# Designed miniproteins, single chains, continued (5): the designs that were tried, part 34

Each design is a single chain, and the fold is of that chain. pLDDT is the mean over its residues in the fold that is shown.

## One batch from the design tools (miniprotein)

Design m17161
Fold by ESMFold2-Fast:
Structure m17161 (fold): chain A 109 residues (1-109)
Amino acid sequence: MEFEKKLEEAKKKAKEAVEEYNKENPIPEKEYELILKAAQARAAGVVALEEYKRAVEEKDWEKAKEYAERAIEYIDELMKLYEELGLPQSQLDSLREKKKELEEFLEKL
């Protein structure tokens, strides 16, 4: 599917960006794997959210549901990684707000 290809491309670009950054600004080994996973999850989540918004505009409710569910999965993964990285509660609250918006959309279907 085109959507899965967009997700994989976004994850690959995010991974390459983190690897390039690490060459000039070495990330501590303990945090590197978590940052790499977080960058990939964030990139995939952005793609899923953009496809969700497009599907809503096109009134394609089946695709909108699929993309919203995939976006929630990436938000959940990103929240776990952010907690392990010790990121501020404010960043977790932002992700929770976005997840709630998507869940409320799914409940209205």
Scores: mean pLDDT 85

Design m17162
Fold by ESMFold2-Fast:
Structure m17162 (fold): chain A 91 residues (1-91)
Amino acid sequence: SLPEITDENLRRAARLIAQDLAENPHPADIEVLRTWLKHLGFSDEEIEEFLELLRTDPEKAAEWLYEAVKDNPELARILLSRALSLEKRRE
């Protein structure tokens, strides 16, 4: 089942996703993320800043991602679901 929407769980999920993308950057995964962020209303400039953070400072990228979803339950659920899928893939 999906984790509860809590500050702790969202921060953990954001950190896991940012670290995975920083360690294993695949063009297809980056394009999926870019499309998702654009759909959420982020500008191309904001998305480029986030992608730069993934390369230079994954911890700040995680904070950026947490801030993007923390006040929207639907986006929070998507983040938690993505993190859970990554954890299951590592089993």
Scores: mean pLDDT 78

Design m17163
Fold by ESMFold2-Fast:
Structure m17163 (fold): chain A 68 residues (1-68)
Amino acid sequence: MSLEVERELLRIFGEAEVEARRALAAGEDPTPILERYRERAVALAESAGDARLAAEIERLFDAMDRQL
């Protein structure tokens, strides 16, 4: 995985967590937010042509969802 792709994924993950927690604090459903960021991250993996990257993205979002 390239360093640039790794940094972008880390940024997307961080933004997803911040927005999801903000939604929870406001009494809103975070699910649509998490799905939107997951779709963007998967699109990035698809453009990189890396199947392992797609699996890692799914793992990271599942871990975040469990920790919310």
Scores: mean pLDDT 78

Design m17164
Fold by ESMFold2-Fast:
Structure m17164 (fold): chain A 60 residues (1-60)
Amino acid sequence: AAADAAARAAIEQAIMRFVNEGKVDTLTVEELAAAAGVSRATLYRHIPDPEGVLAQLRAA
């Protein structure tokens, strides 16, 4: 659905923004959801393991 595509794009843009700002080390799942303008449930729907994704970004 169009709303699902918009939510996914917002999440991807939020991740890129935090990476570009060097803020990934302090980024939480709750902050990512808030920055993307989505609920925590919506974030988990699009990214089944957001904590694992954040851990991978921090390790890079």
Scores: mean pLDDT 78

Design m17165
Fold by ESMFold2-Fast:
Structure m17165 (fold): chain A 95 residues (1-95)
Amino acid sequence: LEKELEELKKKYEEAKKKLLEVLGETTKQSMEAIKASVDKVAGGDEERNTREAEEHNRKANGELAPRLEEAGREYAELKKEYERAKAKLEEEKRK
């Protein structure tokens, strides 16, 4: 049980790191798209800024959103398993 808890903790921490990495990349792409849109309104190169915004939006919505959902699901499931294993270990220590 203690060994199982340690293994679950490692998986949970790995899932958390993966989720944070995907979230950071998604946020970066969204911010770059917003920046390109603002630069377009501010009188920058309209064609370039439009293409940059479209590219960043495609990466965020097309490539990163599915990965974010998957990482979030893995994190949530591993968190539940870790909490259950931790509670079970605490109950056994009391007996």
Scores: mean pLDDT 73

Design m17166
Fold by ESMFold2-Fast:
Structure m17166 (fold): chain A 74 residues (1-74)
Amino acid sequence: REEVLEKAKEIIYEEKEKHPELDVEELLRKLEESDERTLLTLIYVRELEEFRKKNPDEKALKELLEEKRKELEA
């Protein structure tokens, strides 16, 4: 869980760089109180966005989304 939480925190810090108005302290507190599934979902959303930027092909995006969905269901 610690590794998942660390990755989620990194995402929040990256978002703060793009959106300075974000309350990082509040978001980090919410992450610490969140279950592992919620943290994994945030990480997966970031991975999907990065993949979409590199591969704007809809088929590749759908395949990645299906893979991540199976991980969340487990």
Scores: mean pLDDT 70

Design m17167
Fold by ESMFold2-Fast:
Structure m17167 (fold): chain A 74 residues (1-74)
Amino acid sequence: QIVVPAGLSPAQATLLRTAVGEMRQLGLDLSDPRVQAILAELTARLAALPPDASAEEVNAVFAEFLARAEEVRA
């Protein structure tokens, strides 16, 4: 199950769930320490965004971490 930390907006929580789903779809082992580190950093970055953060800012963080997850797959 995906645990969503406190402080995320519904949109940020949806993006985190989407990122985990994409990582799983790519065949990434979610128990891999590298994947866990990427998820922890993504979660921290999303939680640290200001309450008025734009959708573009949230999407930029999401895109950066999906690219890093693809590197683990390779």
Scores: mean pLDDT 70

Design m17168
Fold by ESMFold2-Fast:
Structure m17168 (fold): chain A 73 residues (1-73)
Amino acid sequence: MEEEERKKQREERRRSLEAVADNGLADTIALRQTHHGEPAPSPEELTAMRNQARAAVDEALRVIDEDEEKRKK
């Protein structure tokens, strides 16, 4: 029962982190354009950056899961 609830919380946390990462990516691009005069990234570059952000979210969730397991042990 509690384990299923924790899995749902992890899924919600993943979605929240993905949303934060997407907003952070947009903010970073805007900052680079405004302050460094860099052009908007190409669709291919944007896709690569988004994939990297997703990998970072997956890694963050893995670290959180490890911390939670250590707390239970």
Scores: mean pLDDT 73

Design m17169
Fold by ESMFold2-Fast:
Structure m17169 (fold): chain A 83 residues (1-83)
Amino acid sequence: PSTEEVLAAARAALAAASPRVPAADLERIGQELLPLLAKSRSLEEVEAAAKQAALRLIEQGVPAEHVSAALRPVLEAVRAVFA
């Protein structure tokens, strides 16, 4: 898949999480995650990027439940792009 397809899928999944995750947290999750996904060339790299982003976000005070609620649909959407 193209970087554009991966980023489009990730952004759509983040937008779909907006009723369950505060907008400020979604913005921060996107800022950490999207640059890492843009550099990912395989599903393994996508999963590594998501773990890296999650650790940084939790370390910066974003609640783990908000990180999980946003990242799970992003990973599902991005995995579908690689299938």
Scores: mean pLDDT 83

Design m17170
Fold by ESMFold2-Fast:
Structure m17170 (fold): chain A 68 residues (1-68)
Amino acid sequence: GAMEEKEKLEKTRAEQLAGQTAGAAESLVGPADEASGEAIGKDSGIGVAVVGDEKFVFRREGSTLSLI
């Protein structure tokens, strides 16, 4: 559907601009990092990517980035 095409386009643009905003993503460390440092997830954190006029929040766990 048309809505799915919009989401795919936004995801593609977010990934491209996430490269520029990667520094901000690594600078934003969530409170969960305290537990992550001992046992849970490595490199758990929250990052923000800006696509044009929109802001997308990503959650990083290990080597995986998830949009929240």
Scores: mean pLDDT 53

Design m17171
Fold by ESMFold2-Fast:
Structure m17171 (fold): chain A 78 residues (1-78)
Amino acid sequence: SSAVENALAGLDSFEEDLKELERLYEEGKVSKEDYIEGLKRGKESLEQLKKEFPDNPEVQARIEALLKRIEELLKKVS
């Protein structure tokens, strides 16, 4: 469906944005506080999207991978 295609395209963009945010933080171009806030907001968006596609295994798997990545990044910034 177009909704699933849009969700997957949105997840591609999300993954790129997450990598860019991580890079900006590693380069010292984003504060720790702004980085943590960005990661938490990303997590909230992914959790909302997960509820919209409960029966789509591809969308679910991609969201779960990104949520795991965000949790790893949040642990790393301690």
Scores: mean pLDDT 88

Design m17172
Fold by ESMFold2-Fast:
Structure m17172 (fold): chain A 72 residues (1-72)
Amino acid sequence: MREEALEKMREAIEEAERKGHLKTAEALRQAMEKIEDPEKLKEIAEKARKGIESGAPDELVAHEIEEEIREL
């Protein structure tokens, strides 16, 4: 559902901001604005959270999200 996808995106943004991943947080906000597909949003949120949890650099995680947006 769209509401569930948006909630997961907000949680991913909050986690990114708390860990200092500001570029990732901004990329996630852009994804929320530009992507209407709830399944795609859930996948992006999960990808971002896994990247942050694995210790991937902010720039790398942000870039991966930006590529997902560009593929639309």
Scores: mean pLDDT 81

Design m17173
Fold by ESMFold2-Fast:
Structure m17173 (fold): chain A 78 residues (1-78)
Amino acid sequence: MKIGVVFQTTDASLEDLIEKVKSMGYEILDHATYPDGIQLIVAEDKETGEKWIFVAAPAGTDPARVLQAIEEWRKKFS
Protein backbone atom coordinates (compact mmCIF):
# COMPACT_ATOMS: atom_id res chain seq x y z
CA MET A 1 0.00 0.00 0.00
CA LYS A 2 1.27 3.47 -0.95
CA ILE A 3 0.93 6.60 1.16
CA GLY A 4 -0.03 10.02 -0.19
CA VAL A 5 0.07 12.81 2.38
CA VAL A 6 -1.97 16.01 2.04
CA PHE A 7 -1.50 18.51 4.89
CA GLN A 8 -4.38 20.94 5.44
CA THR A 9 -3.96 24.01 7.66
CA THR A 10 -7.52 25.31 7.09
CA ASP A 11 -11.07 24.13 7.93
CA ALA A 12 -11.25 21.83 4.90
CA SER A 13 -14.14 19.38 5.23
CA LEU A 14 -13.89 15.61 4.74
CA GLU A 15 -16.18 16.02 1.69
CA ASP A 16 -13.71 18.51 0.11
CA LEU A 17 -10.83 16.06 0.65
CA ILE A 18 -12.85 13.16 -0.83
CA GLU A 19 -13.63 15.23 -3.96
CA LYS A 20 -9.94 16.18 -4.30
CA VAL A 21 -8.86 12.51 -4.10
CA LYS A 22 -11.56 11.50 -6.62
CA SER A 23 -10.39 14.28 -8.99
CA MET A 24 -6.89 12.71 -8.95
CA GLY A 25 -8.30 9.43 -10.39
CA TYR A 26 -8.87 7.41 -7.20
CA GLU A 27 -11.90 5.42 -6.03
CA ILE A 28 -12.78 6.01 -2.35
CA LEU A 29 -12.81 2.77 -0.32
CA ASP A 30 -13.08 4.10 3.26
CA HIS A 31 -12.55 7.21 5.37
CA ALA A 32 -12.26 8.27 9.02
CA THR A 33 -12.02 11.43 11.12
CA TYR A 34 -10.17 11.27 14.43
CA PRO A 35 -11.15 13.41 17.48
CA ASP A 36 -7.92 15.43 17.08
CA GLY A 37 -9.03 16.45 13.54
CA ILE A 38 -6.86 14.02 11.55
CA GLN A 39 -8.75 12.82 8.46
CA LEU A 40 -7.84 9.62 6.60
CA ILE A 41 -9.04 8.53 3.16
CA VAL A 42 -8.28 5.07 1.79
CA ALA A 43 -8.52 5.02 -1.99
CA GLU A 44 -7.65 2.78 -4.96
CA ASP A 45 -5.83 4.09 -8.05
CA LYS A 46 -8.25 3.32 -10.92
CA GLU A 47 -5.39 2.76 -13.41
CA THR A 48 -2.98 0.61 -11.33
CA GLY A 49 -5.27 -0.96 -8.67
CA GLU A 50 -2.83 0.20 -5.93
CA LYS A 51 -4.32 1.21 -2.58
CA TRP A 52 -3.36 4.60 -1.14
CA ILE A 53 -3.86 6.37 2.19
CA PHE A 54 -4.37 10.15 2.00
CA VAL A 55 -4.05 12.12 5.25
CA ALA A 56 -5.09 15.65 6.16
CA ALA A 57 -4.20 17.09 9.58
CA PRO A 58 -4.78 20.47 11.29
CA ALA A 59 -1.87 22.89 11.66
CA GLY A 60 0.26 21.96 14.69
CA THR A 61 -0.61 18.23 14.65
CA ASP A 62 2.30 16.09 15.87
CA PRO A 63 3.86 14.25 12.87
CA ALA A 64 4.28 11.12 15.05
CA ARG A 65 0.50 11.10 15.68
CA VAL A 66 -0.14 11.36 11.91
CA LEU A 67 2.21 8.41 11.26
CA GLN A 68 0.48 6.36 14.00
CA ALA A 69 -2.94 6.97 12.41
CA ILE A 70 -1.59 5.95 8.96
CA GLU A 71 -0.08 2.68 10.30
CA GLU A 72 -3.31 1.76 12.17
CA TRP A 73 -5.27 2.14 8.90
CA ARG A 74 -2.59 0.37 6.84
CA LYS A 75 -3.01 -2.74 9.05
CA LYS A 76 -6.79 -2.69 8.45
CA PHE A 77 -6.31 -2.74 4.64
CA SER A 78 -3.30 -5.11 4.47
Scores: mean pLDDT 72

Design m17174
Fold by ESMFold2-Fast:
Structure m17174 (fold): chain A 89 residues (1-89)
Amino acid sequence: GLEEEARALAERAAELLRDAGLDSLADQVLRLVENAIRNIKEGNFLGAEVDIGMLLIVAGVLKTIGEDEAAELLREAAELLEELLEEAK
């Protein structure tokens, strides 16, 4: 499902970030994905939108520093979380 796919993409992005020495950022993106999923399940749609927005900001920063693969994985995870959010409404 969308939840499992979003987690898998985020876990792959986190692995790439750890390989690049960005361990704290890897932990942050995993927390943002889990917070978004929790907020969607709890009906906190505004909170979920904020978490997804933060993932897209992180993806934009990663692209700027040349972490293109991790950036694309986080963008795809954010898209799946947006789909999950719309299905929960």
Scores: mean pLDDT 89

Design m17175
Fold by ESMFold2-Fast:
Structure m17175 (fold): chain A 92 residues (1-92)
Amino acid sequence: VPVMVRPNPTLQELLRSIGETRSVLTKGELYYLIHKYLLDNGQAVLDKGEGMFDISDTPLGKGLGVDFLDSSKEDEIFQLLLDKGLITEVAP
């Protein structure tokens, strides 16, 4: 069964800025959208490694309480989103 997630109002507003209006997403769709958001709104930081983005001045960075996010670390991103309450898992 695919893992389904529900973005909180803050994350839903961020996702709307990149054209996503659904209230429930698969884990894979969430990762695609986070990566798209990082490309559109984050600053790539090559000296910290490939896939690293500076998000300190974004609503995502403020919601997560972090300045940098590694787009290649999908499971770490997922856990951070859960821990900060930006998403909740939906039972099938």
Scores: mean pLDDT 79

Design m17176
Fold by ESMFold2-Fast:
Structure m17176 (fold): chain A 100 residues (1-100)
Amino acid sequence: SIDEAVEKIKKVVLDTLKKIKEEKITDEKEINAIINEMKERIREILVESGVSERDAELIANIVAQEVKDLVLNDPNASEEEIEKFVEKMAEAVRKLLEEL
């Protein structure tokens, strides 16, 4: 279901951002590797939820780019700012899935 997919994606993104913050990962190559792993998990969640491979890849790419932009442009984002970002991202994903 859309609700289950969105909640799973929200958890994956939140866990990824918390890991980067807690481990103080600043190297762009390491960040890219972690974000690529997150992207693949999101793609799998979407496909398992009935989204086409093409649409799953597009949505996963959008989320990965937004997460990368946050990490690189705001490396000192607070836990509260991370949670607000994840909520907005989850709402955007829900809207994309409802338009499919």
Scores: mean pLDDT 87

Design m17177
Fold by ESMFold2-Fast:
Structure m17177 (fold): chain A 92 residues (1-92)
Amino acid sequence: EKGKELLKKLEELMKEAKESYKKGVEAIDKGDKKGFEEEIKKLDKIGKEISKIIKEAEKLGDKEAALYGQIEEGIVALMIGVLKWLGKKTFG
């Protein structure tokens, strides 16, 4: 039961990350620098929350939640990297 709660939290965070990534791309397309910066901050916060869940899963011996969290952390880091690269080309 505890493992299901961690996986559910990771699923919710990944949905939020996907929405922030989409809004970040839309902000770049519109030339909205402030909206872009807000979505980068949201993705950074999501990445930090995923890192906390990974540590909790590791302490509990929940290998599945820890592995899933590590994969999602990597995806969020990639999203941030892509947005920063696109933002530099558009705004800087």
Scores: mean pLDDT 87

Design m17178
Fold by ESMFold2-Fast:
Structure m17178 (fold): chain A 81 residues (1-81)
Amino acid sequence: DKREEIDRLIEEVARQVGERLGWDEAGKQAEKEALRRVADELIRVGAVTPEQVRDILRAWAEDPEREFEPPERWLEWRRRQ
């Protein structure tokens, strides 16, 4: 199920970014909750497919500055952080 895959990617993103920035477990949990809420919202609105959300999360986990042309909804998601 793509939703479960997205949840796992959110956990991976929070872990990798948290390790890089030195977040504790509480910080990682807060980020996971925020990312889940945003991902669910984007999918429900139909602005982004589950596949696009997965690709966005993978890009963020690897390198947020990497040349990746996200949809406008992804930029709104980043602004909400």
Scores: mean pLDDT 63

Design m17179
Fold by ESMFold2-Fast:
Structure m17179 (fold): chain A 73 residues (1-73)
Amino acid sequence: DENLKKLIEAFKKMVDQLVEAAKSGEISPEEAIAELNELKKQIELLEKLGLISEEQAKELKEYIDKAIAEIKA
C-alpha cells in the first residue's frame, strides 16, 4: 500500500528530525525522548486499530528505540 509506505517514511522522518533537534541543542534530550515515546504510543494505537501491521509497528518502534539510545549516548 503506497499510503502505508508514505506513512512509515513520514514517521521515520519525524524521528530523524527529533534526533537532529536534540543533537543541535534546539530542544533538550529529555524533550526529544518524551516526543519519541509519544510517537511509540501513537504507533501502538495504530496497530491496535488495525491501521498498520504488527511487522510495521515493530519496525517503527525499533527505529524509535534506536533513536532514543542515540540521544542518550
Scores: mean pLDDT 85

Design m17180
Fold by ESMFold2-Fast:
Structure m17180 (fold): chain A 68 residues (1-68)
Amino acid sequence: SAADEKIRALSIETTGRLLQLVGEIVDAELDPSLSPAEKEEIIARLNAEMAEIRRQYDEEVAAIRAAG
C-alpha cells in the first residue's frame, strides 16, 4: 500500500540517522582523550537523542497509518 511505501522510506531514513549516532557513540568510547565520566555523559546524551528519534518515528508511523 501507499502507507507501507511511506513507512519503508521513513524506516530507511530513520535507520540512517540512528547509525550516524551509533558511530558517534563508538567514537566517544574509543577516544583516549576523554575521561570515563566524559564518555558516560556523551553516550547518555547520544542515547537520549536516539530515543527521541525513535519516538518521532513511532508518531510519524502512527500518523501515516491513520491517514491511509
Scores: mean pLDDT 91

Design m17181
Fold by ESMFold2-Fast:
Structure m17181 (fold): chain A 84 residues (1-84)
Amino acid sequence: SHEEAVRAAVRALLDELEAALAAGELSRAEVGEALLGVARLLQADPRVSPEAQRELLDEMIARMRELGVPEELIRELEALREEV
């Protein structure tokens, strides 16, 4: 389904961003900005259920915290999460 494909794509992207950060290809701030962009696209997709949006946004927030993304960017994603 579309939702299953989106869940798989977001999880794959989280792993790719972690790998890019570890390789020095992206900064922590750039990882945070990328995830904020993904969160906005996810919220704009009417084919993704509110339940799936909440689960994926929570996974993004958890990964941002583990990777040490700047707190301001984490707070922006948390604000988007509250709108779902």
Scores: mean pLDDT 88

Design m17182
Fold by ESMFold2-Fast:
Structure m17182 (fold): chain A 85 residues (1-85)
Amino acid sequence: ELERKLEMTRFFASEEGRKLALEVAEMGIENTLKKGKELIKKGEELIKKGKETGDEELIKEGEELVKKGKLLIDIAELMKKTSTE
């Protein structure tokens, strides 16, 4: 958990992290959570297919989708926490 928090802090210090946080703010927390869950599900399906076919590119694509989906959920959850006193 502490390692993820440190990675998120470094990510938000980046230009890409700030742009993604702005996209989350525009999309809204609920829509971002929904999008994150969809990306994780699609990524897991691609990883399974890649393992069955021996397609390393599908596995990598699936892993990147899972990573992006988890990041969106983490950002949305963080924004949800910061909206509470």
Scores: mean pLDDT 74

Design m17183
Fold by ESMFold2-Fast:
Structure m17183 (fold): chain A 87 residues (1-87)
Amino acid sequence: MEEKKKELAEKLRNLAREYLEKGDWSTAVYYYDLAQKVLEAKTPEELREIAEEARRMADLYRKQGRTDVAKDLEEIAEELEKIAEEM
């Protein structure tokens, strides 16, 4: 459980770094912030709230034509929900 949260946070930090290198500061900041929220979450309810936020952001990115980012965020939300069920 704790290790799965750390692995997901590392995945998110790697995505943030990749977008930062591409000059997409706003997307990089979002992924970095999401990683910190995952690490700080203490309850299943907090992880589910983060998952819902990620799904909402996925919808916004999809509306902007950024379907790859939207798909990644939907997958991240599903991973968060699975970790929450194991807590």
Scores: mean pLDDT 83

Design m17184
Fold by ESMFold2-Fast:
Structure m17184 (fold): chain A 64 residues (1-64)
Amino acid sequence: SMAEALARARAAVEEAARALGLTLSPEAIDQLTRELAERYADASDEELVEAAAVRLLTHRDQLL
């Protein structure tokens, strides 16, 4: 379900941010969660964390 996809994506975003030592705004968390849930619906939890980390490192200034 979309609710399950969003919950998994949110957990991945929070884990990636924690691992990178980043503090994200609620808006940034919501934006990245939706992006990951839409683009990576079939991804494993590990792949979602990697995708979140890449997005944060590549576009950090736009999300913080």
Scores: mean pLDDT 80

Design m17185
Fold by ESMFold2-Fast:
Structure m17185 (fold): chain A 62 residues (1-62)
Amino acid sequence: SAEEEAAAKLAAVKAKYADGKGYQLDRLRQMQEIIEASDISPDVKAARMAELDKAIATIEAG
């Protein structure tokens, strides 16, 4: 499914960028790109993007 494909791509990004604040931010931005490009439903896409936005804001603030 489109969700399974997106999950596999996200797992690959997490494995590639596992260390440091800069890598963590880059990883989250790449996850946003994967989700935006995926064919998952708009409601699920919006919810996942909101979670990533919060994660990015948390890392940038602290």
Scores: mean pLDDT 78

Design m17186
Fold by ESMFold2-Fast:
Structure m17186 (fold): chain A 96 residues (1-96)
Amino acid sequence: APRYAPPLVLIQTDPSASPEASKEFLERIAKELEEKGLVKEITMKQNEDGTWSMALELHDEDAQREAEEIINREAKESGLKVKIKSFPPKLILPAP
């Protein structure tokens, strides 16, 4: 059977939001996803313009869909504009 890397979700906050509000928003999402056991790894980075980026490594495609639903719901409820980019499970090629 082919082996696949975990699916990814990238979240980028909008420059119209404060850096503090953006960080708190992403930290809340990170905690909820971790508590639900959806995520393998979370990486957060502050950009030069004060926006935040968060990369999520998820357990499977079902976890990815649930994570996207949570992120979209939280963004809508908080009134924050975010960009979400999802990557399906990637086929792991053997090392050379």
Scores: mean pLDDT 79

Design m17187
Fold by ESMFold2-Fast:
Structure m17187 (fold): chain A 81 residues (1-81)
Amino acid sequence: SKFDEAVALLEELAARLRELGDEHTAAEVEWLLNELKSDPSLSTEERLQAALNWLEHLASVSDPATAALLRETLARLRELA
């Protein structure tokens, strides 16, 4: 499903953020994943939109290297929406 593809992209993002040394942002992405998986009231489309909105805001307050990884993942997620 589109949500399973989005989950894979977010898991890849968290791993890449850890390789960059940004453990804090990696933990934020993992927290988002856990929240999206745990809320039974959200549709797949609502989950994708929530992930897009969260990552957009996270990128806007991150340093340039972290923001670049976040925006790469955002572009790939937008293709799924």
Scores: mean pLDDT 81

Design m17188
Fold by ESMFold2-Fast:
Structure m17188 (fold): chain A 98 residues (1-98)
Amino acid sequence: ASELLEKARKYVEEAKKALENGDFKTAVDYAIKAIKYSIEAYKAGADENEVLRILKEVRELLEKIAGQPITVDELIHFLAPYLSDEEIELLKRLLEKL
């Protein structure tokens, strides 16, 4: 859990750096990895508030890349190709708490 949460946070930092450099493709790739590791950390018993903090930062980063607010349903649709059905269900439940 702890190592997965640390990986998720590291990918958020890498995504932010890529965005600052105008590398939107790399920023999106790191954002997806941050979400995947956050969900794995949650499944492994990580603190829900820490997971929600990471998901909030990733959502804000993706909104900056899109140039507009993103709904939960739009975010889930975008992430669906990268996540299992179980991960999508967990992510939707977590995002609805934000």
Scores: mean pLDDT 83

Design m17189
Fold by ESMFold2-Fast:
Structure m17189 (fold): chain A 98 residues (1-98)
Amino acid sequence: MEEVLELLKQALEYAKKAAESARKGDIDTAIENLQKARDYLSKAADASEDEDVVAELTLLNIQVTVTINALKRTGNAEDVAKAAESIAKQIEELIEKL
């Protein structure tokens, strides 16, 4: 669980940075930080032995991917900022349960 917690903390940091970058209209930096958050969520899922945790991390990974694709297609920084903030909150809630 220590390894999973550390990876989730890194994912949370990048999700928060993505939200901040999107709020500032920095689309490229927001995409980069969302990709990093996704990478850490994927690593956390791979490191986890808990099926419920793996399922929740897989859903978060899909949500991050959808958010990146929305940013690339529409350039709607405001909607992406809200989605990134929601992702960060979900990661934080998952950390609290571990």
Scores: mean pLDDT 83

Design m17190
Fold by ESMFold2-Fast:
Structure m17190 (fold): chain A 106 residues (1-106)
Amino acid sequence: LILTESKELFKGLPDSELYSKQFTDILTSNTAARTVFFTGLAGLTFVKPEEIDTKVTEFLTNLIESSPELAAFFKELQEKDPLILSKLRNNLVSRARESYEAVYYR
């Protein structure tokens, strides 16, 4: 479900429930943004540790650029919290590392 993955993206952040819901609403109404989001998450499943930072940066860039609605949403988030993208990056890096370790370090 879109909401479950959105909650993981914003996990541990102030107003995470509000942002997860707003992000879910955008993805539900925009097929291109939804495709970029889930394709990007799938692409983080088998990434070597040395490539994770690069792949996460590419994913976030592609996601933000996937629709005008997401670009506006992330711009508003950055205006409220200049560190928001770094916090989201940390959540995605943790997810990618856990995914890699679960597959290769049984």
Scores: mean pLDDT 82

Design m17191
Fold by ESMFold2-Fast:
Structure m17191 (fold): chain A 63 residues (1-63)
Amino acid sequence: MSGLELARALVRRELGLTEEQVEELVRMARDGASRAEVRAFARRAGVSEKTVVGAIEALRLLE
């Protein structure tokens, strides 16, 4: 089991995200994301921008 798989499961459970939204977060962590992209994701997912940034940082650390 990879650390990334565990991180995906935790983010999905903690934030109430769909698998598609978790995959978008993983892509943002891998490729980088602008503040505008973070804000757009936060609004779609119903979470705060700080929460999105924290999730991205956690995903980067677990890769």
Scores: mean pLDDT 77

Design m17192
Fold by ESMFold2-Fast:
Formats: structure tokens, sequence, C-alpha cells
Structure m17192 (fold): chain A 57 residues (1-57)
């Protein structure tokens, strides 16, 4: 399985939890997961941005 696909699935799952977590906590979880999967810094930033953009205001 491609690491990018796994990261995207994790982001989607994390967004579903956004109502119960602060955007900062959610971004931290996503960044840690991306790092664990060996994602580049650019990929980590993109994943965090996607989570922040999708989180409720």
Amino acid sequence: MERKEELERFVDEAIARAKDMSPTELAREVALKARELGASNTEIVAAVKRVMDAAPD
C-alpha cells in the first residue's frame, strides 16, 4: 500500500473526530502519523493543511 494513500485515509478518519478534538491536537496526530509513515516534509505540511481546512470553525 502506498504511504500517501494510508496517510490520506488517516486524515479522513481524523477529520471525522474533529468535533471532539481541537484543530491543534488533530494536526499534531496527523503530523506524527505522516512522520511515522516516512512522508516528506512537504507531504506532512500538505496533510496538516488538509485537516485544518476541513475542520469545523
Scores: mean pLDDT 73

Design m17193
Fold by ESMFold2-Fast:
Structure m17193 (fold): chain A 61 residues (1-61)
Amino acid sequence: MEENYNKLKEKIIKSMKDSGASEEEIEAAEKGIDEAYKKGKYSIDDLILEAVKAIEELRRK
């Protein structure tokens, strides 16, 4: 459900914060999730994939 997108995003971000992720990693993950949603990718695996991709991109920079 599209209205659950924000709840899922919030849970992912909270989980990352609890794991000690940096603010930069959290922001990168948020941007990745938002981009996936804008492109119509609202499966949990797609959101996680884009979040991980964004973090890896940040880490390599």
Scores: mean pLDDT 73

Design m17194
Fold by ESMFold2-Fast:
Structure m17194 (fold): chain A 81 residues (1-81)
Amino acid sequence: AVDVLVELLEADRRWAVAAAAYALRHPEDLALALADPETRALGEFLERAVRELRAEAEALSDEEVHRLTGEAQARAAARVA
């Protein structure tokens, strides 16, 4: 599931920016993702995305972050179902 989500985030810049924006707003969630071996690949992607896409991520509204991260998660879930 996590690998599919990372693949989708790498393929779509809009979702990558939204995921980075989420990580910036929720640093505790990023820390938890990095600590768990099952989610570490996602955590490492988010750290890189925050570094590379910070300006774009900071420009997103909370509504845009919620919508885009929801879209990415729904697509990842559909691909593993």
Scores: mean pLDDT 83

Design m17195
Fold by ESMFold2-Fast:
Structure m17195 (fold): chain A 59 residues (1-59)
Amino acid sequence: MTPGMKAHFDQMEADAPSEKVKELVRKYRELVENKADPSEIQAIFRQAGDETKKVFDAL
């Protein structure tokens, strides 16, 4: 993993609006680091976005 990718994931985790989103960001990072299937990586990324939207929609 490049230093830029690490900084990006650290920032995404820090900016996560809830523990649920933070857990999904951590899972996304693990899948990318382990070179998981692209469709699985994309699914987790979409789930994190959906959970983030739910938090903001509830405000």
Scores: mean pLDDT 77

Design m17196
Fold by ESMFold2-Fast:
Structure m17196 (fold): chain A 62 residues (1-62)
Amino acid sequence: SAMAESLAGAAYLEGLEAGGEEAARRAQKDTRDAAMKAPNDEEAGRLAGEAGRRALEEHGAG
């Protein structure tokens, strides 16, 4: 969806600044997957944000 793509794109750029390309790809993938699995747009934003932050913590710290 357009929302999932926009959220994933934002997560990619934030990941790139924080941890480089590896962190960016992980944040993008996890954010997109979370947004697409959500039952509605409100949950998509919440779950995508959580997934992106978690990916950056796991792969951006280093």
Scores: mean pLDDT 78

